# Ledger of designs, part 107: designed miniproteins, single chains, continued (5)

Each design is a single chain, and the fold is of that chain. pLDDT is the mean over its residues in the fold that is shown.

## One batch from the design tools (miniprotein)

Design m19697
Fold by ESMFold2-Fast:
Structure m19697 (fold): chain A 55 residues (1-55)
Amino acid sequence: MPSLEEQKEALEKLIAEMKAAGASDAQIRNVADWYISTLPEEHQAELRAHADAVI
């Protein structure tokens, strides 16, 4: 399992790629929420806060 730092970087890259592809904020949030839900629960709150800051 990747570290929290690696997960944050992967999430940032995913969000950036979706923005570059013209995805809506709602589409980005839905994908980010799904991705975060597949990760360990202890990381989810921080990853959601990080996604909100990057979106």
Scores: mean pLDDT 81

Design m19698
Fold by ESMFold2-Fast:
Structure m19698 (fold): chain A 62 residues (1-62)
Amino acid sequence: ELDAVAEEVLAAAEELRRKHPELQPLYESVRAFVARARANSANAAEYTALLRKLLAMIKAMF
């Protein structure tokens, strides 16, 4: 589930970056956060919850 949510977050961030190129730094920050989340399997549940909140925030920016 962590990987599925991570893919949704990256897709949403990519869509925002595509429509608003000035958000490239935000996209890079999101990529870095997702990579860190995927590397920390011991905290997978916490990172999954954070990624879901991030996804909701990104979708709210549309």
Scores: mean pLDDT 78

Design m19699
Fold by ESMFold2-Fast:
Structure m19699 (fold): chain A 108 residues (1-108)
Amino acid sequence: VFKQVPKDTAQASLETLKKAGAPESILEVLSDILNGKVRPGKVALAIGLLEGAEEEGCKPVVDIVSNRFWRIRLEEMAENGEANLRMSDVEKGKKLAKQACAKLKSAS
């Protein structure tokens, strides 16, 4: 169960990632999640980003993806079969999360 994250906290986390030099592909996906724009083809990647960030303890990424509306939407899309949950896309998301977390650690 994820706690609802305030929008201001999620936006601050996104700015922290940008300043730390996180990959543009991650910043684009996380920005889309925050602004309510995730496409079905990005759901598996978004799930992988959340799981990878939680494994690494990378709070800024978790804060963005754990937005209540997007968590519910991702679950709804997966449950309704609107998203193809390919394991390779989930693994790609985990790898991208680890890269973003490594950039934050290097900047600290």
Scores: mean pLDDT 66

Design m19700
Fold by ESMFold2-Fast:
Structure m19700 (fold): chain A 74 residues (1-74)
Amino acid sequence: SMEELAKKLLEEFKKKLEEIKEKYKDDIQRYNEEAQKLVKEFSKKVEEELDEETAEKVEREMLGIYIEIEDEVL
């Protein structure tokens, strides 16, 4: 279902962002560059794979995850 696909994309995004956080925890500028690149990649996947309504929800959830994890590195 679209909801299951959305959940998988969000879980994968969070996992990859956490990996970037751990890899670049001592280099905030590189963290920001890699995190922004990941957001761009997943925004494209979300737009291509999900219907518009589900994509909007997932993009909002991704932004929430991004902010939450960024707060942990600052």
Scores: mean pLDDT 84

Design m19701
Fold by ESMFold2-Fast:
Structure m19701 (fold): chain A 90 residues (1-90)
Amino acid sequence: STRDAALKMGGAQARLWIAEEYLEQAKDPSVSDDMKKQLLQQAIEYATKAIEAARSAAEIGDEELVKEGNKVMERAQKIKEEALEGVKRL
């Protein structure tokens, strides 16, 4: 339903924002490597959840929700890739 798709998209956007915040916190040079690893792992987790929620919303939504879902998935994938690279460099 349109309501279910909208709720899933809202959840995807919220998780995307949380992933972005964790990735930003991990870039702080005052943060220890152990804490950076934890923050990056959280960014990966929330980005993955954002991708899953956006995909689910796009599968049951209209054309506009498909477009929005694709944008959320693209942004979340970039965050996930950046966070994974960050973990490898620690």
Scores: mean pLDDT 87

Design m19702
Fold by ESMFold2-Fast:
Structure m19702 (fold): chain A 77 residues (1-77)
Amino acid sequence: MTTTVIEAVGPDGRRGVVVVTAEDGVVTDISVYPQELKEKLKDVAEESLGQPIETAVENLVKALEKLGYKVTSVTTS
């Protein structure tokens, strides 16, 4: 199991976190905080399920940046 944590700051200084969980390199779960960011990323998160983790992370980072978020860290463990 691999977990990638994306940390970002929104235009209002609001902190956002996206946790991507993968089994054998395929995304099985995505958790988004806070709830308002989860709603804005819902479509990208749903489309990322079953995708390669690298592709999902790239798409989520791009979606965050499009929403005016600054990605501050991406950590994989």
Scores: mean pLDDT 84

Design m19703
Fold by ESMFold2-Fast:
Structure m19703 (fold): chain A 79 residues (1-79)
Amino acid sequence: MSPQEILARLEELARRAEELYRRTGDPRFREIADEARAAIEALRAAGGQSVDDPQAFLAAAEARVRELERRLEELEREA
């Protein structure tokens, strides 16, 4: 997955979680939105830094997106 695709998915995830938080008032959706926003900021910050292993960094970011998507889907099933 490209860095642009990771960012786009995190932004969509944050928007969706924020919408669900507004609808339900469940703070767990807010936590997911906050974590997605933090991941976006970390990715943008890393783009300006020297990264020793860019491939490992991207792999970790992809894993983070998948984890947050899974958590959001689980919470939607409970709502």
Scores: mean pLDDT 78

Design m19704
Fold by ESMFold2-Fast:
Structure m19704 (fold): chain A 92 residues (1-92)
Amino acid sequence: NEEKMLKITELVLEYALNGDKEKKEEAIKLLKEGVPERKEEEIEEAVEKMVEDAKELGLDERLKKLILEGLRDPHNDAVRAEIEKLLEERKK
């Protein structure tokens, strides 16, 4: 689950940054494998919501790297502090 969620998040963030539709399609495929009872339309809406939220946070390569590091090591307080600092700087 953890490795799969990390891969899905990476694909969604790359799609949000670069507009790479193939990465969006791969993310939807992986999500559908995890929740086969959900309609593809609902999964696509969830992916687009994640993209919108990421862009609203000012997604760039730095924030993408920090998000992925935080998911890889959720107990790493240093990564969390760096994300919070970056988001505060962007509020200016």
Scores: mean pLDDT 75

Design m19705
Fold by ESMFold2-Fast:
Structure m19705 (fold): chain A 72 residues (1-72)
Amino acid sequence: MSAAEFAAAVSDAFAALTAAGFSPEVAAHGVQALVAKFGDDPEAIRAGAAALIENLPRDASPEEVAAFVAGL
């Protein structure tokens, strides 16, 4: 994977989470958790962001987001 593909996946995931109504702080924690779990897999990072959007309420805490990602 190129650094550009990874950067695009991280940017896309953050943009998708904020567009869906998560706060920038929660979105940043979600992206960090996805990167920690899926490393250099840009498709898994994007899919994980979509799963967060489908499954978590928009007032979810950073801890709830991290727990959800750990269970993916």
Scores: mean pLDDT 83

Design m19706
Fold by ESMFold2-Fast:
Structure m19706 (fold): chain A 92 residues (1-92)
Amino acid sequence: DAALEEVLADPELRELAERADELVQEAAKALDEGKYEEAIKKLEEAIELVERLRELAEERLKDSPYAPVILEGLEKALETLKKQLEYAKEKL
């Protein structure tokens, strides 16, 4: 995937993407286990990392033909994470 390769070619974007993915997986496990307070903390941290990833990707990949696809993907990821966060908060 050429768009994914553009993100992973930048070490800082790669680190943010990998850490965000780890937190999303940890949050999903916490939600499945009914650990809503843990899920909220993991989702909030993941959202902060994805927002930073989006800002840096917009700056660093602005001249890439894949920038629109990458930025759209990150916006959709943020929408999904924010919906999961609201769900977890409603379960407390």
Scores: mean pLDDT 86

Design m19707
Fold by ESMFold2-Fast:
Structure m19707 (fold): chain A 87 residues (1-87)
Amino acid sequence: SLMDEAEALMEELLAFAAERDEAVAIIVRHGMAQVRQLDPADLEGKLRVMIAGLRLALEVARSRGDEATAAAVERALERLEEIRRRL
Protein backbone atom coordinates (compact mmCIF):
# COMPACT_ATOMS: atom_id res chain seq x y z
CA SER A 1 0.00 0.00 0.00
CA LEU A 2 1.02 3.66 -0.25
CA MET A 3 1.35 3.80 3.55
CA ASP A 4 3.63 0.73 3.57
CA GLU A 5 5.81 2.53 0.98
CA ALA A 6 5.89 5.68 3.16
CA GLU A 7 6.81 3.66 6.29
CA ALA A 8 9.59 1.87 4.37
CA LEU A 9 11.02 5.26 3.31
CA MET A 10 11.01 6.45 6.94
CA GLU A 11 12.72 3.22 8.13
CA GLU A 12 15.41 3.52 5.39
CA LEU A 13 16.04 7.16 6.34
CA LEU A 14 16.21 6.26 10.06
CA ALA A 15 18.81 3.53 9.35
CA PHE A 16 20.90 6.01 7.30
CA ALA A 17 20.65 8.81 9.90
CA ALA A 18 21.27 6.54 12.93
CA GLU A 19 24.88 5.97 11.79
CA ARG A 20 25.55 9.60 10.76
CA ASP A 21 23.49 12.16 12.67
CA GLU A 22 21.93 11.30 16.04
CA ALA A 23 19.83 14.52 16.13
CA VAL A 24 18.20 13.71 12.77
CA ALA A 25 17.68 10.08 13.88
CA ILE A 26 15.90 11.29 17.05
CA ILE A 27 13.58 13.55 14.98
CA VAL A 28 12.72 10.69 12.57
CA ARG A 29 12.05 8.25 15.46
CA HIS A 30 9.83 10.83 17.20
CA GLY A 31 7.87 11.47 13.98
CA MET A 32 7.31 7.72 13.48
CA ALA A 33 6.11 7.38 17.10
CA GLN A 34 3.61 10.25 16.57
CA VAL A 35 2.31 8.59 13.37
CA ARG A 36 1.68 5.32 15.28
CA GLN A 37 -0.62 7.22 17.71
CA LEU A 38 -2.89 8.52 14.90
CA ASP A 39 -6.12 6.89 13.71
CA PRO A 40 -5.02 3.97 11.44
CA ALA A 41 -7.50 5.14 8.73
CA ASP A 42 -6.13 8.74 8.66
CA LEU A 43 -3.61 8.24 5.85
CA GLU A 44 -3.56 11.97 4.96
CA GLY A 45 -2.86 12.89 8.61
CA LYS A 46 -0.08 10.30 8.86
CA LEU A 47 1.61 11.62 5.69
CA ARG A 48 1.30 15.24 6.91
CA VAL A 49 3.03 14.32 10.20
CA MET A 50 5.79 12.43 8.34
CA ILE A 51 6.38 15.35 5.94
CA ALA A 52 6.42 17.92 8.79
CA GLY A 53 8.93 15.79 10.73
CA LEU A 54 11.22 15.44 7.71
CA ARG A 55 11.10 19.20 7.06
CA LEU A 56 12.38 19.72 10.62
CA ALA A 57 14.99 16.96 10.11
CA LEU A 58 16.18 18.69 6.91
CA GLU A 59 16.67 22.03 8.72
CA VAL A 60 18.63 20.27 11.49
CA ALA A 61 20.84 18.33 9.02
CA ARG A 62 21.59 21.54 7.08
CA SER A 63 22.37 23.49 10.29
CA ARG A 64 24.88 20.75 11.24
CA GLY A 65 26.54 20.83 7.80
CA ASP A 66 25.72 17.17 7.11
CA GLU A 67 25.17 17.36 3.33
CA ALA A 68 24.80 13.57 2.93
CA THR A 69 22.02 13.33 5.55
CA ALA A 70 20.35 16.50 4.18
CA ALA A 71 20.31 14.96 0.67
CA ALA A 72 18.80 11.72 2.03
CA VAL A 73 16.06 13.67 3.87
CA GLU A 74 15.31 15.76 0.74
CA ARG A 75 14.92 12.58 -1.34
CA ALA A 76 12.60 11.04 1.27
CA LEU A 77 10.51 14.27 1.37
CA GLU A 78 10.13 14.30 -2.44
CA ARG A 79 8.97 10.66 -2.39
CA LEU A 80 6.50 11.24 0.51
CA GLU A 81 4.98 14.24 -1.32
CA GLU A 82 4.61 12.03 -4.43
CA ILE A 83 2.86 9.36 -2.29
CA ARG A 84 0.55 12.05 -0.85
CA ARG A 85 -0.42 13.16 -4.40
CA ARG A 86 -1.43 9.52 -5.17
CA LEU A 87 -3.95 9.36 -2.26
Scores: mean pLDDT 86

Design m19708
Fold by ESMFold2-Fast:
Structure m19708 (fold): chain A 76 residues (1-76)
Amino acid sequence: AEELAERAREEALRAGLSEEAAEFAGALVKMGVDLGLSPEQVRAFGEREAASIPDPERAREYREAAEIAVRLLEEH
């Protein structure tokens, strides 16, 4: 969980996302692994969280972070 979460965080930062969005990507991966959630369930959670963010730019970064997390979980 920790190693995959760190990979998600590093990939998000490499993609130019903020540290906040990168931490979100790592948290989604850790949640998915620890709770045994499907990639589809993690995507739904990530989309819901992004939708709750009033700032459109921050919301966009959270959606991109969620896609990184989902892809890594699908490959795991």
Scores: mean pLDDT 84

Design m19709
Fold by ESMFold2-Fast:
Structure m19709 (fold): chain A 78 residues (1-78)
Amino acid sequence: MVSREEAAALVASMDPAKLAAFWARLRERATALIEETGRDPSPEELKELMRESGLETGLPQEVIDALLEFFEQQLAEA
């Protein structure tokens, strides 16, 4: 089990350019899904898009998992 502090440290240790590429790819995929379905992605769909975007942009598995944990926390606080 990875703590929030460990997850934050993993993300902070990443190359900012790689994180920027990840967020750009995620935005592109989310926009395509919205155009295809006419609705916002569900939390489950967004998690899958995050996994795929991370893999395509070369993020380590640990960083992808940390980003998914941050997303789940943000969703619970919304």
Scores: mean pLDDT 75

Design m19710
Fold by ESMFold2-Fast:
Structure m19710 (fold): chain A 86 residues (1-86)
Amino acid sequence: MELAEELLEAVNEAVLAILRGDFAAAREAGERAVELAERLGRPDDAAEIRELVEAALAAARAGDIPALIGAGLRLLGIGLDLVLAA
């Protein structure tokens, strides 16, 4: 439970940092979420989190709000699924 809860917290921190335009904080929180997913023994989820964080950062830089929202919702969904599965 604790690692999955930390993962959801890290995902939430990454999303909030992206919304603030703090891309350095978003990357750090995203990398933490990837590490936590790997520690949970879920390398496929870790890989998807990494891809979604990069996609969200790229969308934010480009001003692509629909892509940013989509990536953020998928990240939150993965975090919630991992908490519920733990």
Scores: mean pLDDT 77

Design m19711
Fold by ESMFold2-Fast:
Structure m19711 (fold): chain A 74 residues (1-74)
Amino acid sequence: LLERLYEAAYEAALEEGESPELAERIARRAVELARQNNATTPQGLALAVFDAALAEGVEPEKAKRIALKVREKL
């Protein structure tokens, strides 16, 4: 599950135009947040990605698009 979250978050961030370095940071932080919050649903996992993207400095609207793409991939 968390491996799929990492891949989905990384791919979604790249699709929204983020650099590979930032996409990796978002994916790694999303996995950590999902684990801390015991997120197991697609909605909970997408929320972890949204929070991770915001924490890494992504604008809220773009962070929302990344999270929605992750939900579609899960």
Scores: mean pLDDT 83

Design m19712
Fold by ESMFold2-Fast:
Structure m19712 (fold): chain A 80 residues (1-80)
Amino acid sequence: SKEDLLKEITEIAFRIAELTLQYIHLLMEKRGIERDVKEGKLDKETGEARLKQIDAQMAELEAEIDRYTKRLNELLEKLK
């Protein structure tokens, strides 16, 4: 039903918002690490290891956001 579609759309929209907030937090952490390495507050090897871990986490979040965005678009097409 249209009501079931609207419910799923709402749930997906909230999930995308939550994942986007997590992504922004990781982006802020990444920028902080890059700054600390540049300012000599963190050694290059430790910084590179942490950045690699954050980049992997961000890639996973991007893939999950992409999956939910594709599902959202499919549901929106069904409303037309």
Scores: mean pLDDT 90

Design m19713
Fold by ESMFold2-Fast:
Structure m19713 (fold): chain A 82 residues (1-82)
Amino acid sequence: SAVEDLEALVRELLARMRAARSVAELFAVFQEGATRISERFPELEGEVKRLALAFLDRRDASLEEQRAFIAEGLRALLRRAR
């Protein structure tokens, strides 16, 4: 199902984000995942774009704070899609 496909993409993205060792790597991983989600789920493009802008606004936060913020944003997006 579309929800199962989205869950798989979000799960893969969360795993790659956990492995990111820097803010730059975390952002690059998120951008790649965000592009993939937007291409497969165009209806979520606006929500993904808003999450990306919120991420950029938090660039002064620690790597762990940024990682936690994006992880929660992705989980919230997945909950709304169900």
Scores: mean pLDDT 84

Design m19714
Fold by ESMFold2-Fast:
Order: C-alpha cells, then structure tokens, then sequence
Structure m19714 (fold): chain A 100 residues (1-100)
C-alpha cells in the first residue's frame, strides 16, 4: 500500500541521516568509505521504491545527488560541499515523501 511505502521511505530516510552524520564526522578514510557505501545502498533501496511508485524522475535526481555527495566527500575531500549536497538530498527526499 502507499502508506506502507511512505513508512518504509521514512525509515530509509532516518538511516541515511544517521549514516551521513557519522560519515561527515569521521576522520578515518576507511570508515568514511564504508559509511558512504552503506548510504549508497540505502539510497539505492529508496530510489527503487520511488521507481516502483512511478516517481522515476525523482529517483534519478536523488541518485545524482547521492553520487555528488560521495564524490565531494571521498574524492574531493570537501566536507563543507558534501554537507551542502547532503542537505539538498534530504530536502529532495522530504519533498518526495510529502508528494506521496
């Protein structure tokens, strides 16, 4: 049901927030990479649920923001930029959940 999908999206959102806070605060490159991988898997699950609900454009945008977050944090090592991208990602997830 749509109510069950919305509830699952809220649970995935909370997991993404918790993992990202840990990743942004981590000073260990190996721990940061591991946390980002877990965020990517969680965002992938969220995007799949959106695609199944017919929200293909929103799923694509969320995926692009996730890729930008990972690049900023792991490749560029720019924590401030990663934080800004993460705030955009969370706003997009909130917008999508509200639209359901």
Amino acid sequence: SMEEVKKKLEELKKKIEELAKKALASTDPAERRSLVTEIQLTVFELAQLLQEAGMTEEAGKIGELMDKFAEALLKDKDVEKAKEIFEELMKEIDRVIEKL
Scores: mean pLDDT 90

Design m19715
Fold by ESMFold2-Fast:
Structure m19715 (fold): chain A 90 residues (1-90)
Amino acid sequence: SLDEVKEKIDELFEKMKEIAPEYSEEIDEIKEELLEILNDENLSEDELMEKLTKVQLKASEIISKLDDEKALEFQKLMSEALTLVEDHKS
C-alpha cells in the first residue's frame, strides 16, 4: 500500500540522516521530492524517470562527499528507496 511505502521511505531516510547528519537538509529535500513523486497519480513514465534521475543526481552529490564506508551504506539505502517508488509506480 501507499502508506506502507511511505513508512519504509521514512525509515530509510532516517537511517540516511544518521549516516550523514551534516546533510540532513539536503536529505530531507530528496525525501520530499520522492514523496511528491509517490503521491502524483498523473505522472507519465517519462516524467517519472526524469524526476527519479534528478533525485539520483542529488543523492550522488551527497555520496561523493562521504567516506567510502558511509557512501556505500547511504547508496544502498537510497537505492532501496528509489526501487520502492519505481515498483509502486509500475
Scores: mean pLDDT 86

Design m19716
Fold by ESMFold2-Fast:
Structure m19716 (fold): chain A 86 residues (1-86)
Amino acid sequence: MKNKELVEADVKALEEAAKTIEEVKAEAQKLAAEGDPRAATLQASIELLAVAAEIVAEAAEKLGMEETAERARKIAEEFKAAAKEL
């Protein structure tokens, strides 16, 4: 049971991060236009969040949490799309 609670908490944390993705993407695009190396760091951070969301989805599937796994996969795709647009 504790493992399922931790996975659900991880998905909620990723969902909160996803709510800020448009703002982070806009900041990264602004920094890139200015030639600021922080743009590359923000892109790498979004890519890392996509990987984390995929791992959380796999953990949820292994625990039989199909709905939670689908939520995590959706978040992973959102982060991948944001990183690809940068």
Scores: mean pLDDT 84

Design m19717
Fold by ESMFold2-Fast:
Structure m19717 (fold): chain A 82 residues (1-82)
Amino acid sequence: SGKKAAEELLEQLEKSKELLEKARKEKDKKYAEKVIELGESLIEMGRLGLQSGEDTAYVKWLLEVGQELVEKGKEVLKEIEE
């Protein structure tokens, strides 16, 4: 159901924040890369939803959240490269 999917997505978003904190603390790129992968997956899901006529507001939210995760993950990767 839509409620379960939204709850699971919110849990993954919370875990993404923890992964970014781990990446910074441990200087381990793999955690930041996992967040980027999640962001890219959400963008793909949003694109497919837009093409299939899914709820526009939900699709835009997926695209925005996915883009934010990719940007935050890339920012942490740059910090680790120092």
Scores: mean pLDDT 79

Design m19718
Fold by ESMFold2-Fast:
Structure m19718 (fold): chain A 66 residues (1-66)
Amino acid sequence: GFVVPDEEFRASEEERRALARELGIDPAKVDLVVEAIRTGRGLEAAEAAGTSGETVERFGVRMLTA
């Protein structure tokens, strides 16, 4: 799974929600998705957020480069 410490994400909470909307992730699920990325549970986060593991990984990359 995609695993990155939260401190490496440059995106603010507002920017994370904006990126989630852009990628089709429910903004209410952003905290769940971020925590799952940090813990290597991206597939579980993708299922809970109604999206794919690829989308969750892309979201993580976008948060790193914000």
Scores: mean pLDDT 70

Design m19719
Fold by ESMFold2-Fast:
Structure m19719 (fold): chain A 82 residues (1-82)
Amino acid sequence: HHHMEEVDIDELIKQLSPEEKELLKRAIDALLNFNWEEVSRIATRILKSKNEAAEKLFRYIVQQALEGNRDKLLEIKKKLEE
């Protein structure tokens, strides 16, 4: 990313299916453990879902991981558990 976009995380989460919430939680766990192969597999599944909210939130999560924002990843994971 050349720029950061602010996203309304709570609004995006409301648009997710239970399956998409589980995939995004798994993506966060994979990113926290540097498991890029699992992140790549989850990216493929998110893209196949064709849910724009899931794709946008996944992109944001990956951006936070690349920026080293571990606390933000944990915050998002907690919101996905609600």
Scores: mean pLDDT 82

Design m19720
Fold by ESMFold2-Fast:
Structure m19720 (fold): chain A 91 residues (1-91)
Amino acid sequence: MLEEAIEIGRRIYEEVVLGRYRDAVARAAAEGLPLTGPQPVLDVLARATAEARRRAYEEVLRRLGDEELARIGAETPPREVAARIAAELAA
């Protein structure tokens, strides 16, 4: 159950964070607006992470029916995603 909660959260985070970034780039191009600002990538990632956290909580709660597991599924993947991004930036 714990591993299932983490896996559900991970898949949602990977889909939403990567998908939101791609959608933001496509939308900016379609609207003729560049991604602008001092940290536009971090801003997009922050908003995507907040959405992924909410969605992961709701999906884990819906499938497993446990609020503690829903919290774990919502909180664990952000740490893993952050670690992956940090590792790629360090390479």
Scores: mean pLDDT 69

Design m19721
Fold by ESMFold2-Fast:
Structure m19721 (fold): chain A 88 residues (1-88)
Amino acid sequence: SSAERRKEEERERLSRLTMEAIKLLLEGNPKAKELFEEVLELLKEVGAEEEVILLAEMMLIISELGSEKKNEEVIKKVKEKIEEMKKK
């Protein structure tokens, strides 16, 4: 149905925005937190699972703690969850 297709497209969009936010975080760019905020809003809009929303919140908190720190473990977990969403 069109509703399911829209959810799939929004999940792919979320994946791309999350990847860009992660890239900015790794570059030490303070804009990373703004993108994570946008990702979190989109996750709520598509009715994402609780676990995915929690991962996005963790990424946002870590980005707020400062760009000097690399959040590789959280970033890897987010990537895994995005891949899982794509398979649905």
Scores: mean pLDDT 69

Design m19722
Fold by ESMFold2-Fast:
Structure m19722 (fold): chain A 65 residues (1-65)
Amino acid sequence: KEEEMLKEAEKEFKKVIKELKEMGASEEDAEKKAIEAVAHYLKTKYGLSEEEAKKIAEEALEKVK
């Protein structure tokens, strides 16, 4: 279950970073915004707490790097 959410977060993370960079965001700004966006997505889709969603989003960022 957690592994599946992590894989989905990785996919969304890559998509959001690409879109933010295309809008002219710096790499650092894109990463920060993407963590927020992915955490919000996980919270909304899976009903996770803000803390759990942010943790998974941060783990996905580590995997994408």
Scores: mean pLDDT 78

Design m19723
Fold by ESMFold2-Fast:
Parts: structure tokens; C-alpha cells; sequence
Structure m19723 (fold): chain A 93 residues (1-93)
């Protein structure tokens, strides 16, 4: 599976918005879906996202309570059968 690398993280705490830019280390055929999860105390909570895909690069924007979440996980699924999912962990501390 291609590795997903986090390129940039922008946190706007007054607006409670996070923007994560991540790129696959190798070309992928197509991106089928993107999800963002907040992780706290070992529990993952899905976050509603706005997604922009440009080639192998994914930009994810979400309204989040960044002060209460220790890390985020970006999960990107490809169009391959069976569907393959790559994850990248974003640590804010």
C-alpha cells in the first residue's frame, strides 16, 4: 500500500478548524473516499470534512474541538478492489 505522508497541518483554534494536507508516497489509481477521525482515550470519532483532491494530494478541512483531541487520523481509501485504506496520524502536541 502507498504510504500517506502528512505535508502540512494548519490549526485555527478560534474557528475550531483544522486543515490537513497529505500526499501518497507513490501514485495511486484514484481516491474513493477520505475521512478524518479525532482520537481521544483510544476512541475514534468521525469528523465531518470538506475534501479537495489534487492528483496524489488530499486536503482535508474540518470543524473540530482541537483543544480536547490528542491526535487526528486521516484515512484515505483508493478505488482498487478490494478497497485499500491508508492512514496517517496527526499529533497536535
Amino acid sequence: MPELVVEDIVLDEPQKEITVTATFSQPVKAIKGVALFGERDGKRTPVTVSVEVHGNTVTVKANVDSLSIDSYVVAVSTVDEPVQTAEAKVVLK
Scores: mean pLDDT 70

Design m19724
Fold by ESMFold2-Fast:
Structure m19724 (fold): chain A 83 residues (1-83)
Amino acid sequence: GPFQQKLEEIIKKATEEVSKKFPDVEKKLLEFISSVAVIGLSQGLSPKETKELAKQNAILRGLSEELAEKISEVAVKTISELL
């Protein structure tokens, strides 16, 4: 529906911005992390809660804890500015 299309557009925009900061990370992984952050924020989770959720999901996808933290921080900040 229109809401899902809007979320997909935000995910795409966030992925492009995040990929500029992390060009060596696989774009599909950045898209996945961005999608987790969009869902968290759209459900009313705080930026802190959404960052932790995105970080844990990034770790589950094989990223190191340090890289997962940095990517989740940038993703949540970027998406908060797009919402």
Scores: mean pLDDT 86

Design m19725
Fold by ESMFold2-Fast:
Structure m19725 (fold): chain A 112 residues (1-112)
Amino acid sequence: SEVLEKLKEKFKDGKTLSDYAILFVIYALEGKEDEALKYWLKIYLDHPEAVVPLTLLVSAILERRFDEALKIAEKLKPIFGEKFVNAVKAIIYDLEGDEEKAQEYLEKALKA
């Protein structure tokens, strides 16, 4: 996915909770368990309450329950910010085949 690769490249050296959450979602969706666990542990140390919703978000995306995934992402906005929500929306719209919305939210995520 071009969306996943662009988000990964942008945030790979990031050190904010938002960067860690975005990278966790991407690596978890790619099945890269060791990389996903690395970012999951960084989030857990600061916001243990966020890791179960974050894991449920990944599960919802993988199962194509996109309305539920969007609701979970919005609930996580106070912790991970608008950048995280825009990145998740870009991923969801990419998976739905909505190329125009995927690009819109990708640009919003990359601008932050």
Scores: mean pLDDT 89

Design m19726
Fold by ESMFold2-Fast:
Structure m19726 (fold): chain A 89 residues (1-89)
Amino acid sequence: AAEEEEREKMIKDLAELYQREYERMKRIVEKEGLDREQQYKLLEEMLRRVAEEMERKYGEEGRKITEEAERQIKGLLEKEEERRKEEEE
């Protein structure tokens, strides 16, 4: 139905926006040699921009999907930091 198709479009747009912003963030982190605090700050800005874009396009539904993705991304970043520390040992 239309609602299901709209949700699929939101998920696709969300994924594309996150991929774009995340790659941009990683390049900045690598180039500038940012501390973890600065990296998390940059991530917060990225997540906020994506949330605003999704809310603008899809309203409440876009915001809800974005909030769920934010939780997953933050979890992945924490795991990535732990893996990096293990490799440096």
Scores: mean pLDDT 73

Design m19727
Fold by ESMFold2-Fast:
Parts: structure tokens; C-alpha cells; sequence
Structure m19727 (fold): chain A 55 residues (1-55)
């Protein structure tokens, strides 16, 4: 699970750097949801805020 979440965050950052904000937001939202399920609420909130700023 953790390695997969890290991969989703990395993909979000990659697409953000490419200007593909819709894809970056999708990956940040997915990673945020997985962090919430894992109990990492602070990390989940940080990724939700990153996703919102891209919209």
C-alpha cells in the first residue's frame, strides 16, 4: 500500500510539472484518499489542498 501511494504522489507531481493539472489533481486525490484510509490525515489533507489549488 505505502509504495503504491508514493507512486501515485510521484505521478501527480510529474503531471503537474508537465502542466497536466487535471491528471495531477486526480493522482493527488487518489493518494489523499489512500492516506486517509491508512490513518495519515495530515498527509491526506496536504494532498487535497494541492489538488484544489490545481483546479
Amino acid sequence: MQAQVDQLVALGEKYKSEGKYDLASLYYDTASRLYKLGGDLDKAKALEEKSKKLK
Scores: mean pLDDT 79

Design m19728
Fold by ESMFold2-Fast:
Structure m19728 (fold): chain A 68 residues (1-68)
Amino acid sequence: GPEEKQLEELTKKLAELIEKLAKEKFPKAKIEIEVLGPTKVRLTIEVDGKKYVLEGTPVEVAKEFLKL
C-alpha cells in the first residue's frame, strides 16, 4: 500500500545519508550501499585490505558503522 512505498522511500534516503557519512569517515575506502528491502540495507566497506559487511535496518547499520 502507500505506507509500504513511504517506508521504502525513507529507507532509500537513509541509505544515501549512511553512504555519504561512510565516505566522509573513510575517504579512501571503497563504499557500497544496497537497499535489500523496505526496512533493510547492506553497507560494504573495503579499507586497508579489510572488508566489513553491515546488514540490517538503517538505524542498526548506522550504529554498527559508528563503532568502526
Scores: mean pLDDT 83

Design m19729
Fold by ESMFold2-Fast:
Structure m19729 (fold): chain A 75 residues (1-75)
Amino acid sequence: SEAEVEELAEKLLRVHAEALGEPRLIEDPRAQEIARRMAQAFLDALAGRLSPEEFRALAEEAAKELLELKEELRK
């Protein structure tokens, strides 16, 4: 459900913001959208709609986007 995606996205974003040392990501709409995409992919993988390999590729891309956004916020 949308509520499950949003709850998971918030948790994922907090974990990534902490790991990256950039708390500004938590309130950034772009980072929130990346986290929602990651959450949706995870739930799709659990439901069998996405393979583990496909999920890994999406997660790696999302992590790269969050890192790029962190660097942009430092400018």
Scores: mean pLDDT 86

Design m19730
Fold by ESMFold2-Fast:
Structure m19730 (fold): chain A 76 residues (1-76)
Amino acid sequence: TEEEVRRLNEENSRLLREKGWRVRIVRTEDVSAEEALRKLKEGLRRLEEGGPFYVVTEVRDPNGTPFYRVSELEPV
């Protein structure tokens, strides 16, 4: 759901800030809410393993339908 994506994205972003890691964007892709949620859950699960990490931005098409831009991040 949109609320779950937003909540997990906030948690991922918070944890990355707390770690103080420098990261770079290695790829960006536009995905559905379900895929964004999957990637955010995977990022949280792999946080202790050093990544990959994910953050998402909600984007809207011309009809106002939301889709998500997922950025894959790695430590520098």
Scores: mean pLDDT 75

Design m19731
Fold by ESMFold2-Fast:
Structure m19731 (fold): chain A 62 residues (1-62)
Amino acid sequence: TEGEERAKEEREAYKAGKLELSEEQKNVLRGIADVLNAIGDAINEGLKKGKLFESKTPIDTS
């Protein structure tokens, strides 16, 4: 129906406008995701080698 066509055009305009606005946010989020992935990889490798259990991680020894 014509109403559905208008709704789709509005959504596409919203996506175009949001894509231009969110491009800087995407760059920031990519940086954060990259750091998190690097930390995850380092922890996973440490666990496999057992290095984390050699007091590499700060643990409260109360």
Scores: mean pLDDT 63

